# Designed miniproteins, single chains, continued (2): the designs that were tried, part 41

Each design is a single chain, and the fold is of that chain. pLDDT is the mean over its residues in the fold that is shown.

## One batch from the design tools (miniprotein)

Design m5493
Fold by ESMFold2-Fast:
Formats: C-alpha cells, structure tokens, sequence
Structure m5493 (fold): chain A 60 residues (1-60)
C-alpha cells in the first residue's frame, strides 16, 4: 500500500520517494489525515516549510 511504502522510504531517508507514495495515498483516500500529516513532515524535511504548514492544516 502507498502509505506503507511511503513510511518505509521515510525510514530510509528517501524523501522524494516518500513524497510520491504519500501523494498516491492521498489520491486513493483524500480523507486519510495521516497521509496529509506524513506528507507535511516530508515537505518540512525537504526544507519546504511553507508547503508543509498547508498540508498540516489539511491533516486537521
């Protein structure tokens, strides 16, 4: 599953791959608040703090 793959990539420090998997998880289920939150964490780790804040808001 895309969320599970994203978490594995995130554990490996593969931020771009984690980003793509979490994007797919949101596309499959836009109500998956965990996927929005995790994508925000990846964006913050990539230095995209402003984008990360928008995704954290969607996770609420």
Amino acid sequence: KNLEKGVEYLKQGKLEEAYEEFKKAIEEDPNNKEAWYLLGLVLKAMGKDEEAEEYFKKAE
Scores: mean pLDDT 81

Design m5494
Fold by ESMFold2-Fast:
Structure m5494 (fold): chain A 75 residues (1-75)
Amino acid sequence: MKLSEEERKELLELAKKLYEKAKEAIEKGDFLTAEIYLGLLRILAGIARLLGDEELAKEIEKLIDELEKLEEAAK
């Protein structure tokens, strides 16, 4: 099972949108909303890995790691 080029692009675009929304939520002190978007990013990383796109999964995990560090620093 493999992601098509279009599916990969769509998942990456979605991950980037979720990243920006999570970052905005952290900046506003809305940690509940930030955690929801982080959860969605974790699901996307899992989906990418299950579909055999380890590189995409790692890219999404880097976004998650950055957000987790920002959230902990902001709390």
Scores: mean pLDDT 82

Design m5495
Fold by ESMFold2-Fast:
Structure m5495 (fold): chain A 73 residues (1-73)
Amino acid sequence: SELEEKIKKLEKELEELQKKLDEITKQYNDAIAAGDHKKAQELLKEQMEIGAEIVGKVAEILSLRKELEKLEK
């Protein structure tokens, strides 16, 4: 199914974004520990941007799963 393949692709992209978020979060914690507030603010902005992408992909996956349910039920 085209919808199932698209969902799987989005789930993989979501996994990759979650890994990036984890990496940036570690860098943020390191910046805070070092007292580098400027670097911490830059990393926080990057976390927010990645978080927004994650939310968008989750919403798309949920929408596609709902469409798949209509076709299979």
Scores: mean pLDDT 86

Design m5496
Fold by ESMFold2-Fast:
Structure m5496 (fold): chain A 58 residues (1-58)
Amino acid sequence: MAAERERRKRGAVALALNDPERSYAEIGRAVGLSRATVARHVNRARKEGLTGGDVAPA
């Protein structure tokens, strides 16, 4: 469970950081998360200093 949720979180962050033209709603649909959850994970990752280069596309 924890590993699966972590993977979805990383997937959402990777998509958002590597494809900024894609909306959070579209990313959420792709990884099975809500738009708000995607936004939370992306904001957290940016606050922690993660960028597209730090998160490989899955």
Scores: mean pLDDT 69

Design m5497
Fold by ESMFold2-Fast:
Structure m5497 (fold): chain A 65 residues (1-65)
Amino acid sequence: DEIEKLIAEAVEASRKGREAREAGDEEAAQKYDEILKKLLNKIRALSPNSDTFGENLKKIGEGVS
């Protein structure tokens, strides 16, 4: 499923962005923030409605926890 793959990539980008910010690596943090932004835009475009998009966002948050 394309959406499930994008969710997994968003979880990884979110986690790596956080780790980069904690390490003071602003360049890496900005890179992962841009990746996450693009992935979220793709997930939104592939979500048939706001409820499904909300569930996808929840899955991303769960993976980062």
Scores: mean pLDDT 80

Design m5498
Fold by ESMFold2-Fast:
Structure m5498 (fold): chain A 68 residues (1-68)
Amino acid sequence: SEAEEHLQRGKELLEQGKVDEAIEHYKRAIELDPENAEAHRNLGIAYLKAGKEGEAVKWFKKALEIEK
């Protein structure tokens, strides 16, 4: 799916250290599939790598709500 493609591309970009580009792809994955807990967790991880702890906490909380 398009959501899975964006999730995978985000992972590849994050491995390359392209944190801002990874964030944009994870956001697109969430727009296409709002209940994808993995995309929410990965967005949180990307925000931690960007030094944005407040944003990271927000997205981790959303992932936990989806998985309950």
Scores: mean pLDDT 88

Design m5499
Fold by ESMFold2-Fast:
Structure m5499 (fold): chain A 56 residues (1-56)
Amino acid sequence: MSPEARAAYEEGLRLLAAKRYEEAVAAFQRALDIDPEFEEAELALALATGLVQAQR
């Protein structure tokens, strides 16, 4: 896994913990742009997207 993809994923996790779901979605999308096979980022993106929709 690319260090850049991992860094984007870790940033997404921090944003999720802060309840900044739209920013977390962007961070996980960035991780997948770098590494499309990053399964953990794909699952986290789905979760963050669901949380964005649940807020509205």
Scores: mean pLDDT 82

Design m5500
Fold by ESMFold2-Fast:
Structure m5500 (fold): chain A 79 residues (1-79)
Amino acid sequence: SMEEELKRILERREKALEEARERNREEMEELNKEIAKLEAEYKANKDTDPEKAKELFKKMMELGVKVLELAVKTFLEVK
């Protein structure tokens, strides 16, 4: 019946969307992990090396932009 076919189509679509999210999620997790590492280094250097702290902060901001770009890309890939 059409109802059974619709159910199968929706199940396949849901699985395809989950797979797309999983592919982009791994990259997102790596970016967030790198940002967390830089944040730890920033906090360690904030009071003792202001110039190094400034460079680390700049790198964190650049990675933050990449996170935003990946989030936008993920939304656009959801049909």
Scores: mean pLDDT 76

Design m5501
Fold by ESMFold2-Fast:
Structure m5501 (fold): chain A 62 residues (1-62)
Amino acid sequence: YLQEGKEAFDRGEYDKAIELFEKAIKENPNNAEAYQMLAIVYANRGEHEKALEYLKKAKELQ
């Protein structure tokens, strides 16, 4: 899911990327990279508050 999400993000398919990164987190709740990718997607959509929230979660997991 993580790699598929990155591929969707590279194509500008943000909704699909979010879905795939959320699935990556469901499989591994300690997946810091999936939270980092969600933060990047939300930042690119102008949703800065959500981006900051996911970035904080990623830092907690390291």
Scores: mean pLDDT 81

Design m5502
Fold by ESMFold2-Fast:
Structure m5502 (fold): chain A 62 residues (1-62)
Amino acid sequence: SEIQNLVEEANEAEAAGDADEALRRYEEAAGILEIKRALNMLTPEEEVQLEEVLQKVEELRA
């Protein structure tokens, strides 16, 4: 899925030490998930994924 690809790319960027790229990818994933949430299209698995991605965004912005 698009969301899973963004999360994988973000994880790879974080592992490579590219915090700016990781943050950008996590923010893109969060944006898609938040739109799906607003449209009542979010799966239970995606709801957990949104929570995890938002935590990562907060950590990387700190």
Scores: mean pLDDT 85

Design m5503
Fold by ESMFold2-Fast:
Structure m5503 (fold): chain A 79 residues (1-79)
Amino acid sequence: MAEELKEKGEEAFKKGDYETAIEYYSLAAEEAIRAGDFELAAEALKNAAKAHEAMGKTENAKQLREIAELLKEIAKRNK
């Protein structure tokens, strides 16, 4: 589920549909968090940040990258 949503987000990003890409990446992150896959959640949020940055929303991108880094640290500690 989460991997499929991430792939749909990547497809939208390649087409320049940044709003749609953000929607799919956000859904992928939510599903990954529910599954306890914080590594995948961090990756999805980094991709969402990239889409926000492509839209000129640099502050939103920064916030999402910070959250992604925190999730990545949680993933390391839960091994």
Scores: mean pLDDT 83

Design m5504
Fold by ESMFold2-Fast:
Structure m5504 (fold): chain A 83 residues (1-83)
Amino acid sequence: MEEERRRLERRIQALEDLATALKNNAPVDVIREALRRYMEALGLPEAAADEIVRFLQDDPSARKALAKAFETAIENLRARLEA
């Protein structure tokens, strides 16, 4: 129970940082660092963050869509913590 809650808290924090960076049009290095932290929180390879950053650089509209998706994910994860 405690480990699951801690994992959810880490994911929420990483997603909040990432969504904020995307919404504020942060420099690509800041977005890449936030993505790497999120990948680490998921237990996924940090190298996956580089592919996502490249995708976001190619399409500015994707940044808004991704930020919105992360905001929705944060709401869902918070609901799970409160359950």
Scores: mean pLDDT 76

Design m5505
Fold by ESMFold2-Fast:
Structure m5505 (fold): chain A 81 residues (1-81)
Amino acid sequence: AEEYLEKGKELFEQGKLEEAIEYYEKAIEADPRYAEAWYNLGLVLEKLGKKEEAIEYYKRAILLDPNYEKARKALAELTKK
């Protein structure tokens, strides 16, 4: 699971958003409770303008790890008005 997450982060930093999604999805397939993988998938979707999907994945990350500050902050920012 960690190896897929690391590769996904590398691809995200390179701006290869679609490839990053593939590796984050593989990380989730290996460990569905990997809160960081759900958070990073949400972050990529936010960058692609898929706000509603990003919100759902941030909520999943928070459900799995209620102390995940990055996911909480990302969700708060997207749900502000």
Scores: mean pLDDT 81

Design m5506
Fold by ESMFold2-Fast:
Structure m5506 (fold): chain A 111 residues (1-111)
Amino acid sequence: MEEEAAEYARKGLEAWKQGNYEEAIDYFRKAAELNPERKAEFYLRIGEAYLKLNDYEKAVKAFEEAIKVDPNNPEAYRLLAKAYEMLGDTEKAEEYRKKAQEIRPDDPEIK
């Protein structure tokens, strides 16, 4: 299972590097299903791919899945805040930026 998950993760990264974000999402979803221990990492990648596709609602859902698995990752909260900002939900964006700042106060990207 881990070897198959690693193969899908590799294909997802290659698709991402080529700008094929929809293909990257498909591969990272397969990797997450086969290796739930790395699910948070894969859902961060899925959310970032949705941000690149301007699908902010799906980006929010992907980052929420990453946070469910790893609630102490400041990057997930920072990216979730960015997705809410793009949706025009400034209150939620500020809330999640503060959560990211609480976990990592000196992160210059948390604004």
Scores: mean pLDDT 84

Design m5507
Fold by ESMFold2-Fast:
Structure m5507 (fold): chain A 64 residues (1-64)
Amino acid sequence: EELKKEIDEFLKKTVEQLKKAPSLREATQILVKAQNEMREKGFPLDLIKEAIREAAKAALKYFS
C-alpha cells in the first residue's frame, strides 16, 4: 500500500532528524512537529501514533 510506504519514508526522515537533535527537548519538538505534519497529510491517527512511537524508540538509542 502506498500509504504504508509514505509513512515508512516519513518515519525514516524523522529518525534522521532525531539523530541531529542536541537534546531530549529538541527531540520532543521534532516528534511533535512530525506528528502534526502527518496529521496535515491526512494519515490515520493509529498509523501516526505507531510511527511516532517507533521514532521515539529509535531516539532513545541516541540519547542513552
Scores: mean pLDDT 76

Design m5508
Fold by ESMFold2-Fast:
Structure m5508 (fold): chain A 68 residues (1-68)
Amino acid sequence: MENATLLLSVEPSSTDPEAIREELLKAAKDAGIEVKDVRVFEKNGRLYGLVEGEKDGKPVILLASVPL
């Protein structure tokens, strides 16, 4: 009974957390994704960006990751 999840990868053009957040939000908007949550965080010397949303009633996740 699990929901199907679509995973879209975004290649960040910057190691700046604010720029990555903006790029993810733009990618989501351009793809017609309804954004529910946006997270940008550092872990183990890498910067991660995550958008959780929906498109056409389906869960969608956008992921960006870049080494620092």
Scores: mean pLDDT 75

Design m5509
Fold by ESMFold2-Fast:
Structure m5509 (fold): chain A 61 residues (1-61)
Amino acid sequence: SAKEEEQKKISREIGEKLREIGDALNESIEEARKLGEEKGLSPEEVRKLWKELAEEKLGKA
């Protein structure tokens, strides 16, 4: 086994997971904002919804 290739594979997998986490957080913020505008939610309710959506997406990523 080539140690350099194995390290690159691990680094890629870590990078992919970090990107998935970032995407999930960004998507959850956008979804919470959109739902907040559609439903007329308070800023506090939007923050709570964002937290719940982020937790769901992170659990899948």
Scores: mean pLDDT 78

Design m5510
Fold by ESMFold2-Fast:
Structure m5510 (fold): chain A 102 residues (1-102)
Amino acid sequence: MDKELEEAVKRAVELALEKGATGVAKNVEEVYRLAEEKKAYGVGLAAAELVLRLLEEGKYHEAGAVATEVISLLRKGKIEEAAELLKSLGATEEAEKGLEEI
């Protein structure tokens, strides 16, 4: 799980930087840091994979918004709410892993 999270974060950061979305790259790195700190690896993985998908689709504003909201919820210790948000946005499998870690 930790290694999958690192790989997903790296892919999302690299694509964000390639597209000039430096704010999204910074937000994904912060999601990773908070996921490590809170031991919310499933939420971190779901967020990184969803951000990567949105970046691939050219939805940079949505990618940034998702990462920002996940950061806010993780900082507040609302890991379950972060998992439910990601599940509602189509990151179902990874978000379910996040719920299992709560």
Scores: mean pLDDT 79

Design m5511
Fold by ESMFold2-Fast:
Structure m5511 (fold): chain A 69 residues (1-69)
Amino acid sequence: MKPFVDILREVARLVKEGEKAGLSDEEIIQRVEDFVRERLKYLGVSDEAIEQAVEAVRELVKNYLEKKK
């Protein structure tokens, strides 16, 4: 549970830093996907579970960026 909380905290940080740097929504989403894949792979999570987690995080970030109007 603690490693997952750390991942979500870093995802939020990456989104904030991407917005601050003037990155596009697509660039922010890609950066988050790359981070989540690398971190879960390092933690020994299965490829199938990694892709499910990446999909969930992608939709969460996409919904946030879409609704931040």
Scores: mean pLDDT 78

Design m5512
Fold by ESMFold2-Fast:
Structure m5512 (fold): chain A 63 residues (1-63)
Amino acid sequence: TAEQEELARKAAEALKAGDYESALDYARQLIEMGLSPEETAELIAKVGGLRYDVALTLAYLAS
């Protein structure tokens, strides 16, 4: 959804800015919306332009 893509973009931008607390909060919100850590990582990587391994680490920390 557009809301999920916006949260994924915000998570990636926060991570790139070194704002790890905000990045974790946005990733946690995606998981609360029913996404798995792997689905959250895939969306953040795709929309936010992060490597999948970096996005996956963020998603698992948010779980």
Scores: mean pLDDT 85

Design m5513
Fold by ESMFold2-Fast:
Structure m5513 (fold): chain A 112 residues (1-112)
Amino acid sequence: SEEEKLKKMAERALNVLRTVAGILRQALEDAKARGMDPETVAALERALEQVESIIEEFEKLYKEGKVTKEDILKALDRVESLLQELAERTGLPTAQDAADIVRAAKEIIEKE
């Protein structure tokens, strides 16, 4: 059914977003352990905070049964843009890799 299809899309998007949050959390811990500059650490902390906020908003919509395909694509687009900005500011390959993961998920969902 269309409702089951939408639920599976939302679950896929949520799993991707959680994976990205995990990647950023690991990158932040690595940056701190390596003694990277405070500006890079702050950029990673802010990016992680923003991604976690987007996940919380999305989880609320999902639990309420109100998530639409537009909501899914907007959440992925917001996170992709944030990760691209992080990659440009920090030069961290991990941020670009995370952005590419989100873009791939977005393309799959757009075609469904």
Scores: mean pLDDT 89

Design m5514
Fold by ESMFold2-Fast:
Structure m5514 (fold): chain A 75 residues (1-75)
Amino acid sequence: MSKEEQIAAVSAEVDAYVDELAAKLGLTPEQRAAIRAAAHQVVRDAIENGETPEEALELAKRAARTAAVHYADQA
C-alpha cells in the first residue's frame, strides 16, 4: 500500500472515531470538523515519518480526544 493509501485508510477509521466521540460529547458540526482536520494532520505526519498505520491511528485518536475535551470544556 502507498503512503497516500495508508493515510486515506487510517483517516477513515479516525473519522468514524471522531464522529462517535463528538456525538457522545454533544459537539457541534464545526467542532467535529476541526477535530477531524487536526487528527488527519497527525495521521499524515506520522505515516510520512515512517510510523505504522496502527501507530498513526493511536496518535490520531489521542489528539482527537485531547481536542474534544478542550471543546467540551469551552461549552
Scores: mean pLDDT 83

Design m5515
Fold by ESMFold2-Fast:
Structure m5515 (fold): chain A 62 residues (1-62)
Amino acid sequence: SLSDEQALAKIYTEMAIRELEELGELELAKELRDKVEPLLKAGQYLEAAKIAEEYVKPYRGK
């Protein structure tokens, strides 16, 4: 089972990819997905979320 922190990190990563897709940043969303997919598959949700945060940070602070 996942800890609450790991579960939230997984959700955050999935939501970040979806947000980029909804913004029309399809190429960037694909780059993020390709980069985090092996981490998500390996259960490294916190590391995946850190990468996702860097990708979406420019879009959330405005």
Scores: mean pLDDT 83

Design m5516
Fold by ESMFold2-Fast:
Structure m5516 (fold): chain A 69 residues (1-69)
Amino acid sequence: SAEEHLAKGQALLREGKPEEAAEHYKKAIELDPDFARAWGGLAVALLRAGKPEEAAEYLRKAGALTQAA
């Protein structure tokens, strides 16, 4: 489920594996594109992976979803 992929991404971030965490957050978004927490998690993972421009794009998407709720 999307929640399971979010949890796996969070665990991988705690292990210092941001690139692997980003893959799980992307899978959560594929399963539930309205899952704001997964978009936010992906942005954090991308920042830790040294990809701030990509992170900014996903963070904007997370903010838009939160405002729509």
Scores: mean pLDDT 78

Design m5517
Fold by ESMFold2-Fast:
Structure m5517 (fold): chain A 70 residues (1-70)
Amino acid sequence: SNTDEEIFKQLDKDGDGVITREELREYLEELTGKKLSDEGLDKYMEFLDKNGDGVITYEEFLAYLEEVAS
């Protein structure tokens, strides 16, 4: 949906079409108000980054949303 694309674009601060590890960290730390460990961030990346390439694509983000909505 357009809302999902808007959320992705908000996370993708550089506008390169992927969410980096650092962009995800910043978003989660701002959202929770606390520091996230490298191991904690690794768990989020492992769950969202299905390809293990170190970035989250829009396709991977949508796949996650589809799984939790099912």
Scores: mean pLDDT 72

Design m5518
Fold by ESMFold2-Fast:
Structure m5518 (fold): chain A 67 residues (1-67)
Amino acid sequence: PALSDEEIEELAEHFGISPEQVREIERKLRERGLELSDEEIEELAKRYGLSVSRMRALVEILREKLK
């Protein structure tokens, strides 16, 4: 199931990134079969200005919602 626009907006506000950036992370996670490597998480964290731990938390939330 796809995330709603409202769920994307809530995650964006909680993590301090744009809804567009949350949607891009969701798309990448779907393309990778719900698995991102530690290196990919680190690269995304650096790109979007999040800590690695915050990016891991976002990815885990997205993974659970996309099951």
Scores: mean pLDDT 82

Design m5519
Fold by ESMFold2-Fast:
Structure m5519 (fold): chain A 82 residues (1-82)
Amino acid sequence: MEEEVNKLIEELKKTTDPAKQKELLDRLYQLGMEAAEEGRLDLVRKIADGVAEFANKTKDLDLQIYATLKLIGLAVAIRDLE
């Protein structure tokens, strides 16, 4: 899981296609929820940080909203693990 998370975050930083960016955000969110179920707070935080960086750097309002909604879910998962 850690290697896949690192690869997806790196791909998200390099990708400029909005459809592919949404696909990567969906996959990162899914892995974040799986990591939360496994008690992997370190991975959930890593995924949240990657998604937050994307949301802060994107100039596409639709993608910013899409990423921010996923961040809310990840933040809830982090809270519930603490």
Scores: mean pLDDT 84

Design m5520
Fold by ESMFold2-Fast:
Structure m5520 (fold): chain A 77 residues (1-77)
Amino acid sequence: SPVEETLQRFLAHLERLIEQARKLPPTPETVEMLRITIRQLDEAIAYFRDVLHAPQELLDQLEARRRELERLLEEKE
């Protein structure tokens, strides 16, 4: 489905973003960027879940990336 294809591309973009963020120094700027990214991801997950009714398997993958971003945020703090 077009929704599933869009979500799969979004997941690939998130994985690249996370890998790039891991290379950033533990600075207040990195921490703020990660906080903004997590907030934007929360809004995207809500939209895909509540508006687009995305498959649970893909929503679970988004939640896994969100947890990875939260762990990364803790490492940079």
Scores: mean pLDDT 87

Design m5521
Fold by ESMFold2-Fast:
Structure m5521 (fold): chain A 80 residues (1-80)
Amino acid sequence: SVLEEAKELLDELLEALENGDLEKIEEVVKKLDELLPKLNEEEKKELNAYLKEHREEALAAVEKFRELREEEARKIEEAA
């Protein structure tokens, strides 16, 4: 189903964020952009509930990605 595909893509996005895999993040985001408009109101509600259940994982993944990006930026500045 479209909802199950969206959930799988969210799981892939979290994994890609934790790994700092920019190419995979772009791929998954593009797929989500194509898929999300196909969800009805009930499916969107279920997807939001799924995201809330994984909120701690999502926040941790985003924070880890931010830290990886800040470390890279700092290395560039230190090398300049």
Scores: mean pLDDT 77

Design m5522
Fold by ESMFold2-Fast:
Order: sequence, then structure tokens, then C-alpha cells
Structure m5522 (fold): chain A 71 residues (1-71)
Amino acid sequence: ETPVPVDLVVKPAADTDGKTTTGGARVTVPMTRAELEAAIARLETAAAAEKDPASAAVLRQAAAQLRAALA
């Protein structure tokens, strides 16, 4: 079928506009609590070291999602 001309605009996660993130890496795999905690720590460390605000915001958002799952 013919594609429709749609301009895909993905705002950086640093945008507090509405937390609308279109797309993003999501994988549903079983993880232990320790693996979740390690992943959160790595994402937070990567976000702190990242100079690009858009990339840093994505990493922080990913860490927050894992934190929510961990409680």
C-alpha cells in the first residue's frame, strides 16, 4: 500500500510538555530485582554523564520506568 506522508516529530524527554514519548526501546523480559537495580544505576550514571539533553532525558525516563516497576 502507498505510505501516507506523516512527519514524525519526537520531542526530547527533557520536554516537560506532557511526557509524550513516541517510540522508545521496550523489551519485556523477566529480570531479577538485582538486575533491575543494576540497570537503574547504569541508566542514572549514563544520564549524568550524557551531555546531550535529549539523550540524558531519555535515559532518566528509562530509569524512572524501571524504578516504577521496582517500587
Scores: mean pLDDT 61

Design m5523
Fold by ESMFold2-Fast:
Structure m5523 (fold): chain A 66 residues (1-66)
Amino acid sequence: SAEELLEEARRKLEAGDYGGASLLALEAIELGGDKEEALKILREALKKETDPASIAAGEAAIEIVE
């Protein structure tokens, strides 16, 4: 379910897997999950990301969801 994907995304954030967290948050939105929680996860992942290409992808994802 979308809620389970958001829960898993938060676990990925805690583990330092920012790419995995972002992917799961986006998938949760596609399944009709909580956009506010997903955006929070995406913003937290983006804040911790250091790769320029991943930063650009994260910014684009947030723009699409908003």
Scores: mean pLDDT 78

Design m5524
Fold by ESMFold2-Fast:
Structure m5524 (fold): chain A 73 residues (1-73)
Amino acid sequence: SAEAKAEEETAKKLLAEVEPALEAALAQEDEELRRQAVEQLRGLAEKAREKGYEELAKALEEAAERLEAALEA
């Protein structure tokens, strides 16, 4: 259906935007850049949830929690 196809396209776009930033943040020891990545991931998770992409939102929240834990370690 058109709705399912639109959801898949939106999810792919969000993941394409997040994946490079997440990879860079995990490799980065710069606390400021990691904190910015956490904020960006949480913002994207809220937008995904508002669109009904629950699995994507959960994955983005878990990624943000992992980065935040690394900042505290």
Scores: mean pLDDT 71

Design m5525
Fold by ESMFold2-Fast:
Structure m5525 (fold): chain A 84 residues (1-84)
Amino acid sequence: SAAAKEEALKAAEELKKALAELGALLEAETDPARKAEAEARLESLLPTVEEAQKAYAAGDYKKAAELLKEAAEKAKALVEEMKA
């Protein structure tokens, strides 16, 4: 549906913003062990993002939206942990 497609695009925008903030925090991280752990956690989001992209390309906007929301929530959680 159009609503599901809009929700997927909105979730994708939120994910992009969280990933941009994470990128800046990773660049600023001076502890190599903390940086490596955060990079590993960020990389663990890639399969979910790839699955969302495949769902979107297939027209499954509902699945794409749910996966993008999941990735965005995990990215935002990592942002908050890195700010602490």
Scores: mean pLDDT 86

Design m5526
Fold by ESMFold2-Fast:
Structure m5526 (fold): chain A 118 residues (1-118)
Amino acid sequence: GTRLDRAEFRAFLRALAERVGVPLSDEQIDAIFEETMRLFDTDRDGLLSPRALRIGSGVLATVLAEHGHAETAREIAERLLDPDGTGVYPRDLFLEIARAAGLSEAKAEALYDALAAR
């Protein structure tokens, strides 16, 4: 299946933070990445499954709440990332963020389809 490398995953987290109007430092993005890796088992090839995007988004919401953006973090979790409680992003929002992160359209669509398939 389609995977993300470390640079693509970091770019996605940055694009997501920018989309919700909160700038993050490289150090904050690194902290979110390391916590996501701690919470999520990855294959030893250094590539991340699409499920890492959901875990990373949850870690991002936690970091935003810790930095005084608790209302934005709650809105991200409840309205933007998983409004239906399915664990899946709205397709249009996911594709917008993925394009902003520099992912190809084909890769973004393949990642979303893998997330939607559970």
Scores: mean pLDDT 71

Design m5527
Fold by ESMFold2-Fast:
Structure m5527 (fold): chain A 61 residues (1-61)
Amino acid sequence: VEEEARRYLEEIVREILRKDPTASFKEILKKARERVENDTSLSPELKEAVLKLIDEYEKKL
């Protein structure tokens, strides 16, 4: 689950940066959180794991 969550987050970050290469790390994390919260295809377990990763990165800022 952790590995799957990391890959999912990496893919979202890549897509956000592709659209806006000047986005700050804080903006990227905010947009990633919004995508995860709105993604109805994610299992509850995977969704929780991805949100936890975003929280950990936000705390390091």
Scores: mean pLDDT 77

Design m5528
Fold by ESMFold2-Fast:
Structure m5528 (fold): chain A 122 residues (1-122)
Amino acid sequence: LTEEIEKGLKSKDWKERVKAVRRTRILEDQEKQYKLLEEALKSKDWRVRVEAVRETRYLEDQEKQYKLLEEALKSKDWRVRAEAVRETRYLEDEEKRKKLLEEAEKSPDPRVQELAKKLLKA
């Protein structure tokens, strides 16, 4: 399974890479799951990075989930940043969630700013 996911992440087809990222949620090795998602966030294709952000919700370690969302908010693609904002709702630590949302409010992209403002008011 782990080998198949690693091979999928190296595929030239972005759809196969997205499928591989989604399969990380069934890995029993939480550290390997984290490392594969961290690597997927470095993908040149924004769709692969967005899927990596979505899959952070299945990380049992809240600190690792937070670190990947914080890294995703630094992405040059607004879609990756917007997905990171949405995924903050799966952070159990309210202060860490608020910190990421306040950082997202400073984004130059109005779509990311509006999303962060709405979630901060909830």
Scores: mean pLDDT 86

Design m5529
Fold by ESMFold2-Fast:
Structure m5529 (fold): chain A 66 residues (1-66)
Amino acid sequence: SSKKEKLKELILRLIALELRKIGLELDLERAKEEGDEEKAEELEKEIEELEKEIEEIKKEIEKLEE
């Protein structure tokens, strides 16, 4: 596989993770509005783990663009 194919795959994965993050952030705002502190804490942890995955994919993209 070419460098371009790998970049395309990583970019598509990044887009999917960013969309998932937006969904979780919307769910978090709703949980906060409803006063569901337990659900808000769970969603914050999921967002934090997802941000770590996004950061790793961004690093892989950066390395391939060098």
Scores: mean pLDDT 86

